# Designs tried in a protein design run: designed miniproteins, single chains. Part 88

Each design is a single chain, and the fold is of that chain. pLDDT is the mean over its residues in the fold that is shown.

## One batch from the design tools (miniprotein)

Design m3051
Fold by ESMFold2-Fast:
Structure m3051 (fold): chain A 80 residues (1-80)
Amino acid sequence: GKKFEVITLSGNRLIAEADKLPEKEGEILTLRVVSLNGKKVDKTVKVEVLKVYENKVIGRVIESDIPEIKVGELVLITEI
């Protein structure tokens, strides 16, 4: 699966590095969080792509099944 790592977080805005980037601004990414704080989970976070820059995605969290996303967390990008 494609990996998505949050490197910066400010409110509902994030910057992440990804193995494969989305093609378009305005795209909604469904991120599947498979591990939080060393525990296995199955949670979904939806992020709107605001900008793609080199190996980075600037996004806005729209919907979240988790109370917080932390810098350095690894998630899988999945399409619905």
Scores: mean pLDDT 67

Design m3052
Fold by ESMFold2-Fast:
Structure m3052 (fold): chain A 89 residues (1-89)
Amino acid sequence: SLLDELFAEFDKDGSGRITLEELQEYFKKLGINKDLSSLFKRVDKDGDGYLTKEEFKELLASPELASYARGDSRLRKIMEELGYDPDKL
């Protein structure tokens, strides 16, 4: 449910997909001023320039973002809900 709520905040048009721009804007608000384009491209298995919920889950479980998830209470709870320990990623 927490993942669904967060995904819906990115998926403003209800397409079931999120863009790199929406992801970068959100993480920038969390204090993460990193270019996510390389990581986005690695998890975008369809190569369509959008992330599905499953690809978004994989992005959050990446080592690059797991360190930041530890600092954000909402992301940490989502990671734990998905069966990941953000302190052990």
Scores: mean pLDDT 73

Design m3053
Fold by ESMFold2-Fast:
Structure m3053 (fold): chain A 99 residues (1-99)
Amino acid sequence: SSAEKVLQEAAEEVAEELLKKGAITEEQARALKNMTPEQLKELLVAVYTNDEEKVRELLDEILPGLKLTDEQKKEAIKVLKKKTSDPRLLVIAHEALSG
């Protein structure tokens, strides 16, 4: 679907921005790029609702065996918060919250 493509592109952009900043490893970036559209929807909902604890938990689930440090999670939250300014991602997060 068009929504799945937008989510996949957003996952890649998040991973690439974190890698470019030196915040995560190349292996962690590949794992983030491979997250499912559903996993990114859950992350966006948690970010949109300002549930930072849920974001941290979801990142651990997305990266089993490649867990982010507390500092890496803080940087990931900053990048994810910037993505909530994309109107397409906001619509997807709202739709996920309502059904």
Scores: mean pLDDT 83

Design m3054
Fold by ESMFold2-Fast:
Structure m3054 (fold): chain A 73 residues (1-73)
Amino acid sequence: SSTEELVRKISEATGLPESEVREIIEQNNNDFVAIAEAIKKKLLELGYSEEEAEKKAQLVLDIGVEELIKELQ
């Protein structure tokens, strides 16, 4: 399972704790668009700007897309 590596990468990209990242991934059933949106909302709640939250959400989506490409090959 690449889930722990994915959790670590998203945690590093967003600054969110690995425990919260793991919960978001599990609750959104590996839908990386939904995961990126959930993380953006969480960052906005924590006081990040719209621009910073969007930038970090895009990094999350990029990480998730790379993981999906790897699984399809």
Scores: mean pLDDT 81

Design m3055
Fold by ESMFold2-Fast:
Structure m3055 (fold): chain A 69 residues (1-69)
Amino acid sequence: MSKLQAEEIEKAEEERSEEVNRFKKKLAMATVKDPAYKPKLDEVQSLSETTKKELEALVEAIKKDVEAK
């Protein structure tokens, strides 16, 4: 394994984590203010199935909360 490949892997993992965290924060804020908000799940399709399911579950939970209000 070259040094370049190791650096690319670390960068990809960090970018993935940051992208997911930013998406979750935006989703939480947007859903409280705008119940019609549609998350950009397509942008996170490159992530693991587990992360995708977490985002889908978060969207469903927020939608239920909005309906209750």
Scores: mean pLDDT 61

Design m3056
Fold by ESMFold2-Fast:
Structure m3056 (fold): chain A 117 residues (1-117)
Amino acid sequence: SPLERVKARVKELLEKIIKDYEETLQKMEKASDEEFKRLVGQLIIKLENYLKELERLLMEAARIAGTDSPLVKLLEKAVELISKTIDEIRKNRNDKEKVMETLQKFIAELKKILEEL
């Protein structure tokens, strides 16, 4: 069905985000202060791009299944989570420990959303 295709694309996108940011965390742990600042800048750009992709999928799911569908509610949670994560990283962008903690929490919460799909 069209909805199953949206669900599959959401699952693939969330798995990609999780993998990308687990790799980013490993790089951040070993990074110098200059490299860390560069990685944070790239992280914010990637999060903003992933947010746009998820918002597009949310709109498509809502058109197919309506705003009360379980998939739409999970996508709304994912969109809110990414938006909050961007804001928290921007606010704390010079605090390596806080950025890494925020990213770890983000990955854990995305994994929970993925399990509900």
Scores: mean pLDDT 90

Design m3057
Fold by ESMFold2-Fast:
Structure m3057 (fold): chain A 52 residues (1-52)
Amino acid sequence: LSPETKISILELIRGSNEHLAEMQKDNPQVQAANLADAQLLQEQIDQLKQNM
């Protein structure tokens, strides 16, 4: 996969985790887990951008 394609896929997955966190406002542990996953995905995106 090209770096651009990989970044696009990761951004979609990150967005999905952020959306799930928004839906889980009444479930703070689940919300925190989804936000943590979104942050991890953002770190991977940033690392890929640095290597481009």
Scores: mean pLDDT 80

Design m3058
Fold by ESMFold2-Fast:
Structure m3058 (fold): chain A 81 residues (1-81)
Amino acid sequence: SKEIEEIVEEIKSLIDNPFLQEELDILKEDLEKSGLKEEEQKKILEEILEKIKKDPSKAGEILMEYEIELAMEEIKKALGL
């Protein structure tokens, strides 16, 4: 399997927009803070990579979807759900 850094670098290579590269870095930090195991983080990043490969113009939408999911999990955790 690819390492987290390698997957992130591949995603960044498909995104020339500095704002979206920053959003990806934020998503990586949020994944690390989520308490997810490294293998689960890799799985999520590989899913993002594959989606962006299929349609790079949707990169911003894809990154936002995953940020929302992580935020929802943190909210559920805070509410004891």
Scores: mean pLDDT 83

Design m3059
Fold by ESMFold2-Fast:
Structure m3059 (fold): chain A 92 residues (1-92)
Amino acid sequence: SRLDKIIERAREFARAFALGLAKAMGLSQEEVDAILKRIDEIAEKMRENPEEAFKELGISEKTIELLKNVKNDFEEDIVAAILGMNILGKAL
């Protein structure tokens, strides 16, 4: 589904953001692996039960509105990036 694609893209963005942050901060490989594991677990929960996961992550009403009204690949990437930042924030 479109939602599954957006969640997968959000997971990819969260992982990319985490790796960039880890490199900038000099995090250990163990710390990086733990963050990436938490990102993957959060993304899987979003795929299994999106409504519950969005509430737990504190996803804004504006982001949910954007997600419902996404029309093209660019808008999908914007929503995925926003969701990815929320996933990363919860994983840290």
Scores: mean pLDDT 86

Design m3060
Fold by ESMFold2-Fast:
Structure m3060 (fold): chain A 52 residues (1-52)
Amino acid sequence: MEEEIERLQRIVDGLDRALQEMEQRGAPQDLIDSIRSHRKATVERLRKLEEE
């Protein structure tokens, strides 16, 4: 499970960087919202794994 947690953390970090770059570049809000939804789902999965 530790490796799964680390992988999910890397995904969240990647999504955070992508979101920041897209917002700075003025990407469509719908696209930004879609990626934010994916990030939220990943964070929720990560928390579940950390709590078992």
Scores: mean pLDDT 80

Design m3061
Fold by ESMFold2-Fast:
Structure m3061 (fold): chain A 80 residues (1-80)
Amino acid sequence: TTELEVAGRKVSLHELAPGEYLAVIPIAPDATEEEIQQLIQQVQQHLEQLTGRQFQVENWMVVTDEETGQTYAWVFLREV
């Protein structure tokens, strides 16, 4: 697990398999799809700058932690 700082947010990055990653982005519970997509793009760009590799977004979903009430965007990324 690696932490990235993107747009003032601590993003957790989990390697699921070689070249396959899950990025967990904290978001506001009222965040719009457009705001989430902009954050996803910023995380993708940051990861590409950090690694020197290209990535594609395979999928994303919104997940709320029931114990903390914190909402997250879970973003699945694959190296191209």
Scores: mean pLDDT 84

Design m3062
Fold by ESMFold2-Fast:
Structure m3062 (fold): chain A 59 residues (1-59)
Amino acid sequence: VRVALQVTTNGEVLGVVVGTESEREEAERAAKELEAQVKALVAENPEWTGRVALVIEPE
């Protein structure tokens, strides 16, 4: 399982969670929490007008 949360202000990935199939649900929860935190940071920092994307890739 690969989970990535990306903020496109300068084309960088903010966070990546890598887990096994047995940890998939926990990885998905962590990804959702990271997405919420990143959105809050972007909202509090209006200078950051980038995009937030969440990608979950099961393996």
Scores: mean pLDDT 56

Design m3063
Fold by ESMFold2-Fast:
Structure m3063 (fold): chain A 93 residues (1-93)
Amino acid sequence: ARVRRVVLKESLSEEEVKAITEEMRALHEAGSPEVRLVVQASGLSPEQRKELEEELRRLAEEAPVSFAFPVTSENLDETLAFVREQIAALRAA
């Protein structure tokens, strides 16, 4: 069984996203049962944040590896569409 977590941050630099991604990859390669999704979510309404958290939680349930990426109000719809497509692809496999 894998432990799946969603972590939302108010701010993540491009370097921090890269460092977190590399760390999560190293933990996965070491056989860690934990899968993490670390997302920068700023400028979102409470409703938008809740929708994002629910979709990311679904992705975390299906995803075999950890990810880190930024989300803004301007790219929220694109991010949600991408996450939904990834969930569908993982379920189809």
Scores: mean pLDDT 65

Design m3064
Fold by ESMFold2-Fast:
Structure m3064 (fold): chain A 80 residues (1-80)
Amino acid sequence: RREELKAKIDEFVEKIEQLRDEITKKGLPVDEANKKLQELYDEFFSPLTVEELEELKRIAEELGHDEVKRYADYFLNKKK
């Protein structure tokens, strides 16, 4: 489970970084950029259970993915 979730985090971080690069290079408006980022976060975190979010938060903290950890906390607060 942990190894699978870690792989998903790595894939997700790569997608976020790719999107941020695209936003910067193409000069997307702030509203459009925020919408695209929010959609990626919502799609990734919404289907996760509380237990999965807690484990993901721990893994993200260990890997230094502060934004992923912060967003996991956001969804944990919504579910608890």
Scores: mean pLDDT 76

Design m3065
Fold by ESMFold2-Fast:
Structure m3065 (fold): chain A 88 residues (1-88)
Amino acid sequence: DALKELEDTIEVLKLSLEELKKEHPEKEEIVEEAKETLDRLLEAAREGDKETAKELVEKTAELLKKAGVSEAGVEAFKEKMLELIDKL
């Protein structure tokens, strides 16, 4: 189920972002913005709005880069999320 895998992927990423915020309190604002954008992405995916979901993947990727997530990690996230959205 592509939607369940997308939900699970977002949940794991949110947990990683909470740990990042705990280790780097100065990143709280960017982490919270990334988490909010992930929530919007999940809602768009659940509604079948693939165009909005893809736009939110791009926005999330930029926020993850600003939060200091590795380039490889950001690209892996983007590729996986876009693949899952296309399978919705």
Scores: mean pLDDT 87

Design m3066
Fold by ESMFold2-Fast:
Structure m3066 (fold): chain A 105 residues (1-105)
Amino acid sequence: SKQELIQQNLSAVQDVLNALSERYPQFAAGIQEILDLINQIQAETNPQKQIALLDQAMEKVKELTRAMVAHLDSQGKVKEATLVLFLGISMLSSLYLNKRLIEEE
């Protein structure tokens, strides 16, 4: 069902964020902001408000990904920076698909 796909996509994003928080505790505050938005999306019953929260979460993921990639690149950690970029793209894709599923109601 659409609801099952939405929940699976949100859970996948939460798993990635939790893994990133453990690996990069210096970014834990930014990661927690996104986790809080995902928790709000899961609790929200109004589709317009869910979409607004998804838009906020996508912007925060983009901002976090850019900051983490820039930091890792500055440390010469090119492989880690590339992995973080791929994880960021994956999270954005999952959130965008959820937005589309909600809009198609």
Scores: mean pLDDT 90

Design m3067
Fold by ESMFold2-Fast:
Structure m3067 (fold): chain A 69 residues (1-69)
Amino acid sequence: MTLTAGEVARLASERLGLEPTPERVKAVAMTLAGVPQSEAAEMTGLSQGTVSRLTRTAREILRERGATL
């Protein structure tokens, strides 16, 4: 099953009990594309800690489901 970055970001946000805002979706998409977490945080206005948790959770979901972007 192929997951989009947006679908993974939504699932990661839900797992963390967070609303899947456009900023949270953008941060996950950027970090999965190889953008540093600090840069993604600056561009979205999120804290680096929030970006780190979202990205880690997104990677866990991809691993658990055996899915690729």
Scores: mean pLDDT 79

Design m3068
Fold by ESMFold2-Fast:
Structure m3068 (fold): chain A 77 residues (1-77)
Amino acid sequence: MELTPEEIASVRQRLAAYDKDGDGVVTLDELREALDSIGPHSDADVQTLLDAYDLNGDGVVTLEELLAYILRLREER
């Protein structure tokens, strides 16, 4: 994977715009909007991310977890 530090910073900055609480976590609704801004996605993609990273089942994903998912998607493109 050759994702540049600039691309990582840009994605992180974009995701931070959806972190309305500034606590480094994104709600399910914010997650859907964030994924829509970076490319096409489905409810299955959102659910896969939640199942993988939302250990407590509260419908919240950290920015770090979301960034990791986006980086993985870019590897497959």
Scores: mean pLDDT 65

Design m3069
Fold by ESMFold2-Fast:
Parts: structure tokens; C-alpha cells; sequence
Structure m3069 (fold): chain A 69 residues (1-69)
């Protein structure tokens, strides 16, 4: 229902916020060592995960908007 959908969106927002913090830390580490291939790969993976979660959140928000209309 609408209540469960709102909770799912809130859970995704929390996960995205956690990824944003991790991405920020990796970017800071890469400023100190820009040629660290392990950090570069970790950044790419986490940015990909963030994009996927944002896409799912956007889909659920569009669904919520239709249900509330």
C-alpha cells in the first residue's frame, strides 16, 4: 500500500545517503593518491550502486504520485 511504499522510499534515501558519505571519503582519499586503482574501482562500483538505487527510488516516487492522484 501507500504506507509501505513511503517506507521503501525512506529506506532507499537512507541507503543513498550512506553511499554518498562513502563516495565522499573515497574521493578525499583519491585526492591524496589519484592513481590508486583499487580506490578508483571502489568509487566506480559505489557510484554505480548509487545510480541504481536512485533509479529505483525515482520509479517508486512516480508510482506513489499516481496512487495519491
Amino acid sequence: GIEELKKDIATLEKKIAELDKEIAKIKEQLKKNPNDKKLQLELQIKEGMRALLQGIKNFLEKRLKKLES
Scores: mean pLDDT 89

Design m3070
Fold by ESMFold2-Fast:
Structure m3070 (fold): chain A 64 residues (1-64)
Amino acid sequence: SLERQRELAREIVEEMARAFLENYDALLKSLKEKGLLTPKGIEQLEADRASIERWLAEEEARRA
C-alpha cells in the first residue's frame, strides 16, 4: 500500500541521514585530501549537514 511504501521510504531516508552524519568527517577529509572541495563547497556541505541533523532530531522526537 502507499502508506507502507511511505513508511519504508522514511525509514530508509532516516538510515541514510544517520549514515551520512556518522561518516561525515571521514568523507570531508577524503574530499579535502583529493582537492575536490572549494571553500564554497565546504560551506554548502556544512549547511546540508546542519539541515540533516535538525530534520533527523525532529523525526526522532516525533516518533518517541
Scores: mean pLDDT 82

Design m3071
Fold by ESMFold2-Fast:
Structure m3071 (fold): chain A 66 residues (1-66)
Amino acid sequence: PLSPEELEELRREIEKLRERALAKHEAKDYAGLTAEEFYLLLKLGLIDPNDEEQNEALHRAMRAAK
């Protein structure tokens, strides 16, 4: 369904997103995470659903994405 060019572009975009998300997570910069970066980290199991700071940052990112 995706062309080789579209697949490679998507792959590069996902790699950049992962790199940024992991760097921000390592720095505990939850306020700097975008909604997409939060979703990726949630899928990787790196977000603690019981952490109030992480949940507040996620809520802010989701509002900004609207």
Scores: mean pLDDT 77

Design m3072
Fold by ESMFold2-Fast:
Structure m3072 (fold): chain A 93 residues (1-93)
Amino acid sequence: REKRREAAKEVYKEIGKPETPAEAVLMAGRVNAKLLPPEEAKEVLEVAERLAELFEKLENTEDEEEIKKLIEEIRKIVEEAKPLQEKVREILE
């Protein structure tokens, strides 16, 4: 937890304050990557990039049907990433 806060401060200094949910997701991915071995760091960054793209689309849409589809897509990515999340917890705990 303490190391995670320190990594977050470093990323915040590098890229500044996230202004959008997409930027916040990328920031979280970069913070985790600093705390993980190279293989897991790469996988986490790939998931964060995919989620950030979907959040960016969600931020720019006014269509309720499109919003629903984007939320479903985000949920699918999060569900598929659960094994990676468990591995990340093992490394960071």
Scores: mean pLDDT 76

Design m3073
Fold by ESMFold2-Fast:
Structure m3073 (fold): chain A 105 residues (1-105)
Amino acid sequence: SKIDELEKIIKDVEAGKLNLAQVEKRITEILGERTLKLVRANLPKEVLDHPDEKKRALILVYSALIIIEKDPELRKKYRQKLTELVNELDLPAEVKILYKYSEGK
């Protein structure tokens, strides 16, 4: 499934097998360019421009999983992972608070 392909990308990024550019290409191949644009539109510029490319790659994949997952419990799990990754970035507190609020919905 597309979910299983995205989960594999997470494991490959964690193992150092895929970089940010490769992840963006794989998301486009699996979900299409419009979905990648939607993912990017839902992320703050502070995340998109962050120097931690590995965390940016993981954030993109978890954001895509949240968009396509139909199970509310699995979507909540992916949103929690997204929030944890964003909180590990050196971002302004107000940006981090917005992701905590999104997780609670």
Scores: mean pLDDT 82

Design m3074
Fold by ESMFold2-Fast:
Structure m3074 (fold): chain A 66 residues (1-66)
Amino acid sequence: DELLTRPPASEEELEEMFRLLGTGEGSEGFLERLKENPLAYEEAKKAVEKIKAERAAKEAARRAAA
């Protein structure tokens, strides 16, 4: 099923990716790439998860160091 093969088309998820990965240079094509290219969406999703994990780990380390 193509619907299950394609990444979720949730506007909220796309906005979150856009917010975390970049709103600057190249952002005009960023959302379009995510909608048209499932591979680009998959890579963006992994990047977002990595950013969130790194932020959480750094925050936890800072709190533990205090």
Scores: mean pLDDT 65

Design m3075
Fold by ESMFold2-Fast:
Structure m3075 (fold): chain A 62 residues (1-62)
Amino acid sequence: MIEVIVTYLDNPSKIAAEIEKLGGKVLSVDFITHSLTVEIPDTEEVLEKLKKIPGVLSVSYP
């Protein structure tokens, strides 16, 4: 698993649910910066699916 930072536009709860469907885990939510710290499987397929979730603006490594 790898830790990444997801920046979101809105509705972090919906994004968290989609991350869980990908086998990921939400570690923390920052409502001020509109970011989620998440742990996901170390695959390019999961990373690409994460970027395609509605409301996700960017995905970056810490």
Scores: mean pLDDT 82

Design m3076
Fold by ESMFold2-Fast:
Structure m3076 (fold): chain A 66 residues (1-66)
Amino acid sequence: SERDRTIAQIREQTAKELAETKDPFSRQVLQFASGVLIERLRAGRLTPEQALDGWNNVVSGVRDLE
């Protein structure tokens, strides 16, 4: 399903972003946000588009602090 593909995409992108992130706080934020978005997407509280938008906003915010 599109939801399952989006969950896989967020997981893959989380692994990629974590590989590029050394700061422990930034790593914790990325892991927490990924988990929350995946949980809400599984619960039907977010659409795939909303989950990806949320993920992109978190990544952008983390990178702006670097």
Scores: mean pLDDT 88

Design m3077
Fold by ESMFold2-Fast:
Structure m3077 (fold): chain A 90 residues (1-90)
Amino acid sequence: AEKYIEEMEKLKEETLKELQKKLDEAEKKYGKDSPVTKKLKEILEITKDLYDKLLEYAKKASEEENKELLKDLKEEKEKLLKRVDEILKE
């Protein structure tokens, strides 16, 4: 359903905004060329590309598939942000 796609788009926006905030923090604290900053920039680009591909898939998927995909994306967002926080401590 369109509703699950809209929720995925919001989740994408929220996730990318949080990742950008962490990247900006790393750039300020460690510098643009630091290993930490480069790793976070890579994570941001990979996450953006993944969401773009998943949203294109979701437009063609069933409501049941999109419901499960949204659930999986929410769980993966929590894991991703935890991983980013661990990287920032390195």
Scores: mean pLDDT 84

Design m3078
Fold by ESMFold2-Fast:
Structure m3078 (fold): chain A 111 residues (1-111)
Amino acid sequence: SEVTEITFNLIKAVLEKDQKATIEYLKKLIDEAEKNPDDLILVLEAYAAVILAEELGLEIPEELKKRVEELVEQVAKKYKVSVEKLREKAKKMAEEILKNRERILEYIDSF
């Protein structure tokens, strides 16, 4: 799917520390999440990408961080889940991506 391609390009950009590509694909993923704010996985993927990017020293514009926080709050209210629990899940996703960075990059490059 187009969303899967955006996510793969974003994760690759973040792991390679490509500042420009990270912002470009993060904007695209946030746009898709805003169109589908009830897609819990898509919102978690967007938040995990922000966490991962900041952990790797990339600068994320405050506007994009705010948009992700609003998406997290919206999906938390819809599914009656705490914002804290969603943030914990997103952090774990970011940690797993970082732990497996070499394998993930090899997998993405195999397409």
Scores: mean pLDDT 86

Design m3079
Fold by ESMFold2-Fast:
Structure m3079 (fold): chain A 76 residues (1-76)
Amino acid sequence: MTLTIDFSGDDSAMQALARLLEKTGLETTLEGGRVVIRITDDQLPAFAAAIGPITEELQTRHGVRLEELEGRAEYD
């Protein structure tokens, strides 16, 4: 089972998000203000543990507000 999450926002915010997600080893695609990640069931606990710190780093270091991260999640 694979979870696909599609984030949209400002280009600068999405570039920062993509960089931070790549450090977790997730399959990450960045295209024009949109970040798409694919997470397998085995990766889901690691992603859940990482997303909080990633969100804090975005706000603290990159000036990205939590409300700028719109996400759509879909299961295959």
Scores: mean pLDDT 72

Design m3080
Fold by ESMFold2-Fast:
Structure m3080 (fold): chain A 96 residues (1-96)
Amino acid sequence: DVLSELLKKKKLKEQIEKEIEESFENMNRAIEMIQLLSEGDVEGAVALMLEKGTERQRELARAVREEGLDAEQMRELYNLMLEGVSLEEALARLRA
C-alpha cells in the first residue's frame, strides 16, 4: 500500500527533523554558556544551564554552584565532561 509507505516515510522524516532541531538547540545553548564564561559571567552560565539545559548540563551547573567554581573552572569541568570524564572525576582533576 503506497499510502502506508508514504505515512511511514513522513513519520521517519519528522522524527529525524526533531532530532536535528534538538541537536541545534543543545549546541546553541553550549555556545551561549561558553560565551558567558568567556565574559566571566559564571552566575549567568549556571542560570542558563539550570533553566534550559539538559539533565547533564543541570548536574554540571549544580556542581559549579555547590563547589563555588569560577568561570575558568566551569569551562574546564565542561570540557572534561565533554571528553567523557565523569563529573566526580572531573571535579577531582580540578582540585589536583
Scores: mean pLDDT 79

Design m3081
Fold by ESMFold2-Fast:
Structure m3081 (fold): chain A 76 residues (1-76)
Amino acid sequence: MQEQIDADVDEALALMAAAIARLSKNPEETVEFLERVAKQLSKAGLEALRDALPGLDPETAERARKIVDEQLEKLK
């Protein structure tokens, strides 16, 4: 059950981070915030964050997607 609990928490954190990012109008601070969050997330959290990125400004979403992809590669 711990793996499921960790995944649920990381998914919730990822969705909350994406929601906060959508409210921000500063792309640089938003990318730095999302990078910090991504480094703390499990694979499930990273996948949830990636799925939530389309709600952001396109430039910010592209930069955040690259960060998420790089973190997912490190978990391989």
Scores: mean pLDDT 76

Design m3082
Fold by ESMFold2-Fast:
Structure m3082 (fold): chain A 82 residues (1-82)
Amino acid sequence: SMVEEEARLLEEYLRELIEELEETNPELAARVRELLERVREIRERYERGEISEKEAMRELILLEAEAELLRLRYLLDKREAE
């Protein structure tokens, strides 16, 4: 339940990030799509009982951090171009 909720929120965040990046940086948008696929993989592994709730939550948190760093890099690159 908690894993499913966190995965849904992260999927929404990543989809919005893809929308933002699609016109400006399609290569970066492709990288975010890879993160979205990893969220699905984590959820599937949890649903199959291959990983614990604690491990699934840890992986989702780390993936969210990776997405945030990627977004920050995009914003910094955009600021340098302005």
Scores: mean pLDDT 84

Design m3083
Fold by ESMFold2-Fast:
Structure m3083 (fold): chain A 92 residues (1-92)
Amino acid sequence: MEKYKRIIELGVEHMKNKEPPSEELRKLAKELWDEAKEYLKKLAVENNIMSEEEFDKQVAEMDEMTKINAVFAYAVYKHPELAKELVEKAKK
């Protein structure tokens, strides 16, 4: 629980303040990246968003910032109720 809540908090802070991602955020993103990548690949293919080959090519072109954003989105997906509340409050 702590890990997902923390990455959502750090991601929201990063977006709001336009600062480079913290070392903590980068480390959490790296830890969750493999899991997020496999899950997102399956969703993209099964929902006809793109082919597996197209997804693999996109992932190969992704820089660290794009991967951090993808992991943040994955964390939001795992805890949508908490994420919705945090994101809505952060917008204002």
Scores: mean pLDDT 73

Design m3084
Fold by ESMFold2-Fast:
Structure m3084 (fold): chain A 71 residues (1-71)
Amino acid sequence: MTVYGKSKSEIEKKVKEIVEEFKKQYPDSNVHFRVTDSGIIILGTAPSKEQADELRDRLREEVGVPVLDRT
């Protein structure tokens, strides 16, 4: 099923919740996001590439849209 049938605001709310949970787990991270017609873009810095990959995979699994890591 595609998430694109929902408003961008609903997608942004879900992504924000996941990113805020990630920031609580990794307080030294300065990650943020943008939602586009093509999917989610992750921006900023993560403590390591492994943590950035974990966030990317979590967003893909829970939101079901393409995720581009630009950290």
Scores: mean pLDDT 74

Design m3085
Fold by ESMFold2-Fast:
Structure m3085 (fold): chain A 83 residues (1-83)
Amino acid sequence: SSTTGGYLGTLTIDGEVGPGRANSGGENGPFSAGNLETGLGVVGKVSKVEVEGDKVTITGEGISTRTGEKLPVTFVGDKRVDG
């Protein structure tokens, strides 16, 4: 839906907070995200998307690309304008 796309912002994976990039297919769609400092990434599914103005909060669970573990993920970013 209206929250599909790529975002830059703050990524929290399993309690680790840092600058990140996320790609969302919208609620119940595919999700991927990566921490730009540590390189930790996840692929999974979007559980919830909240939008307040230009801010988007994405919540989900993903499988770590590094370890294969299922990890909780929260991302807060701004909508892309150039989509």
Scores: mean pLDDT 77

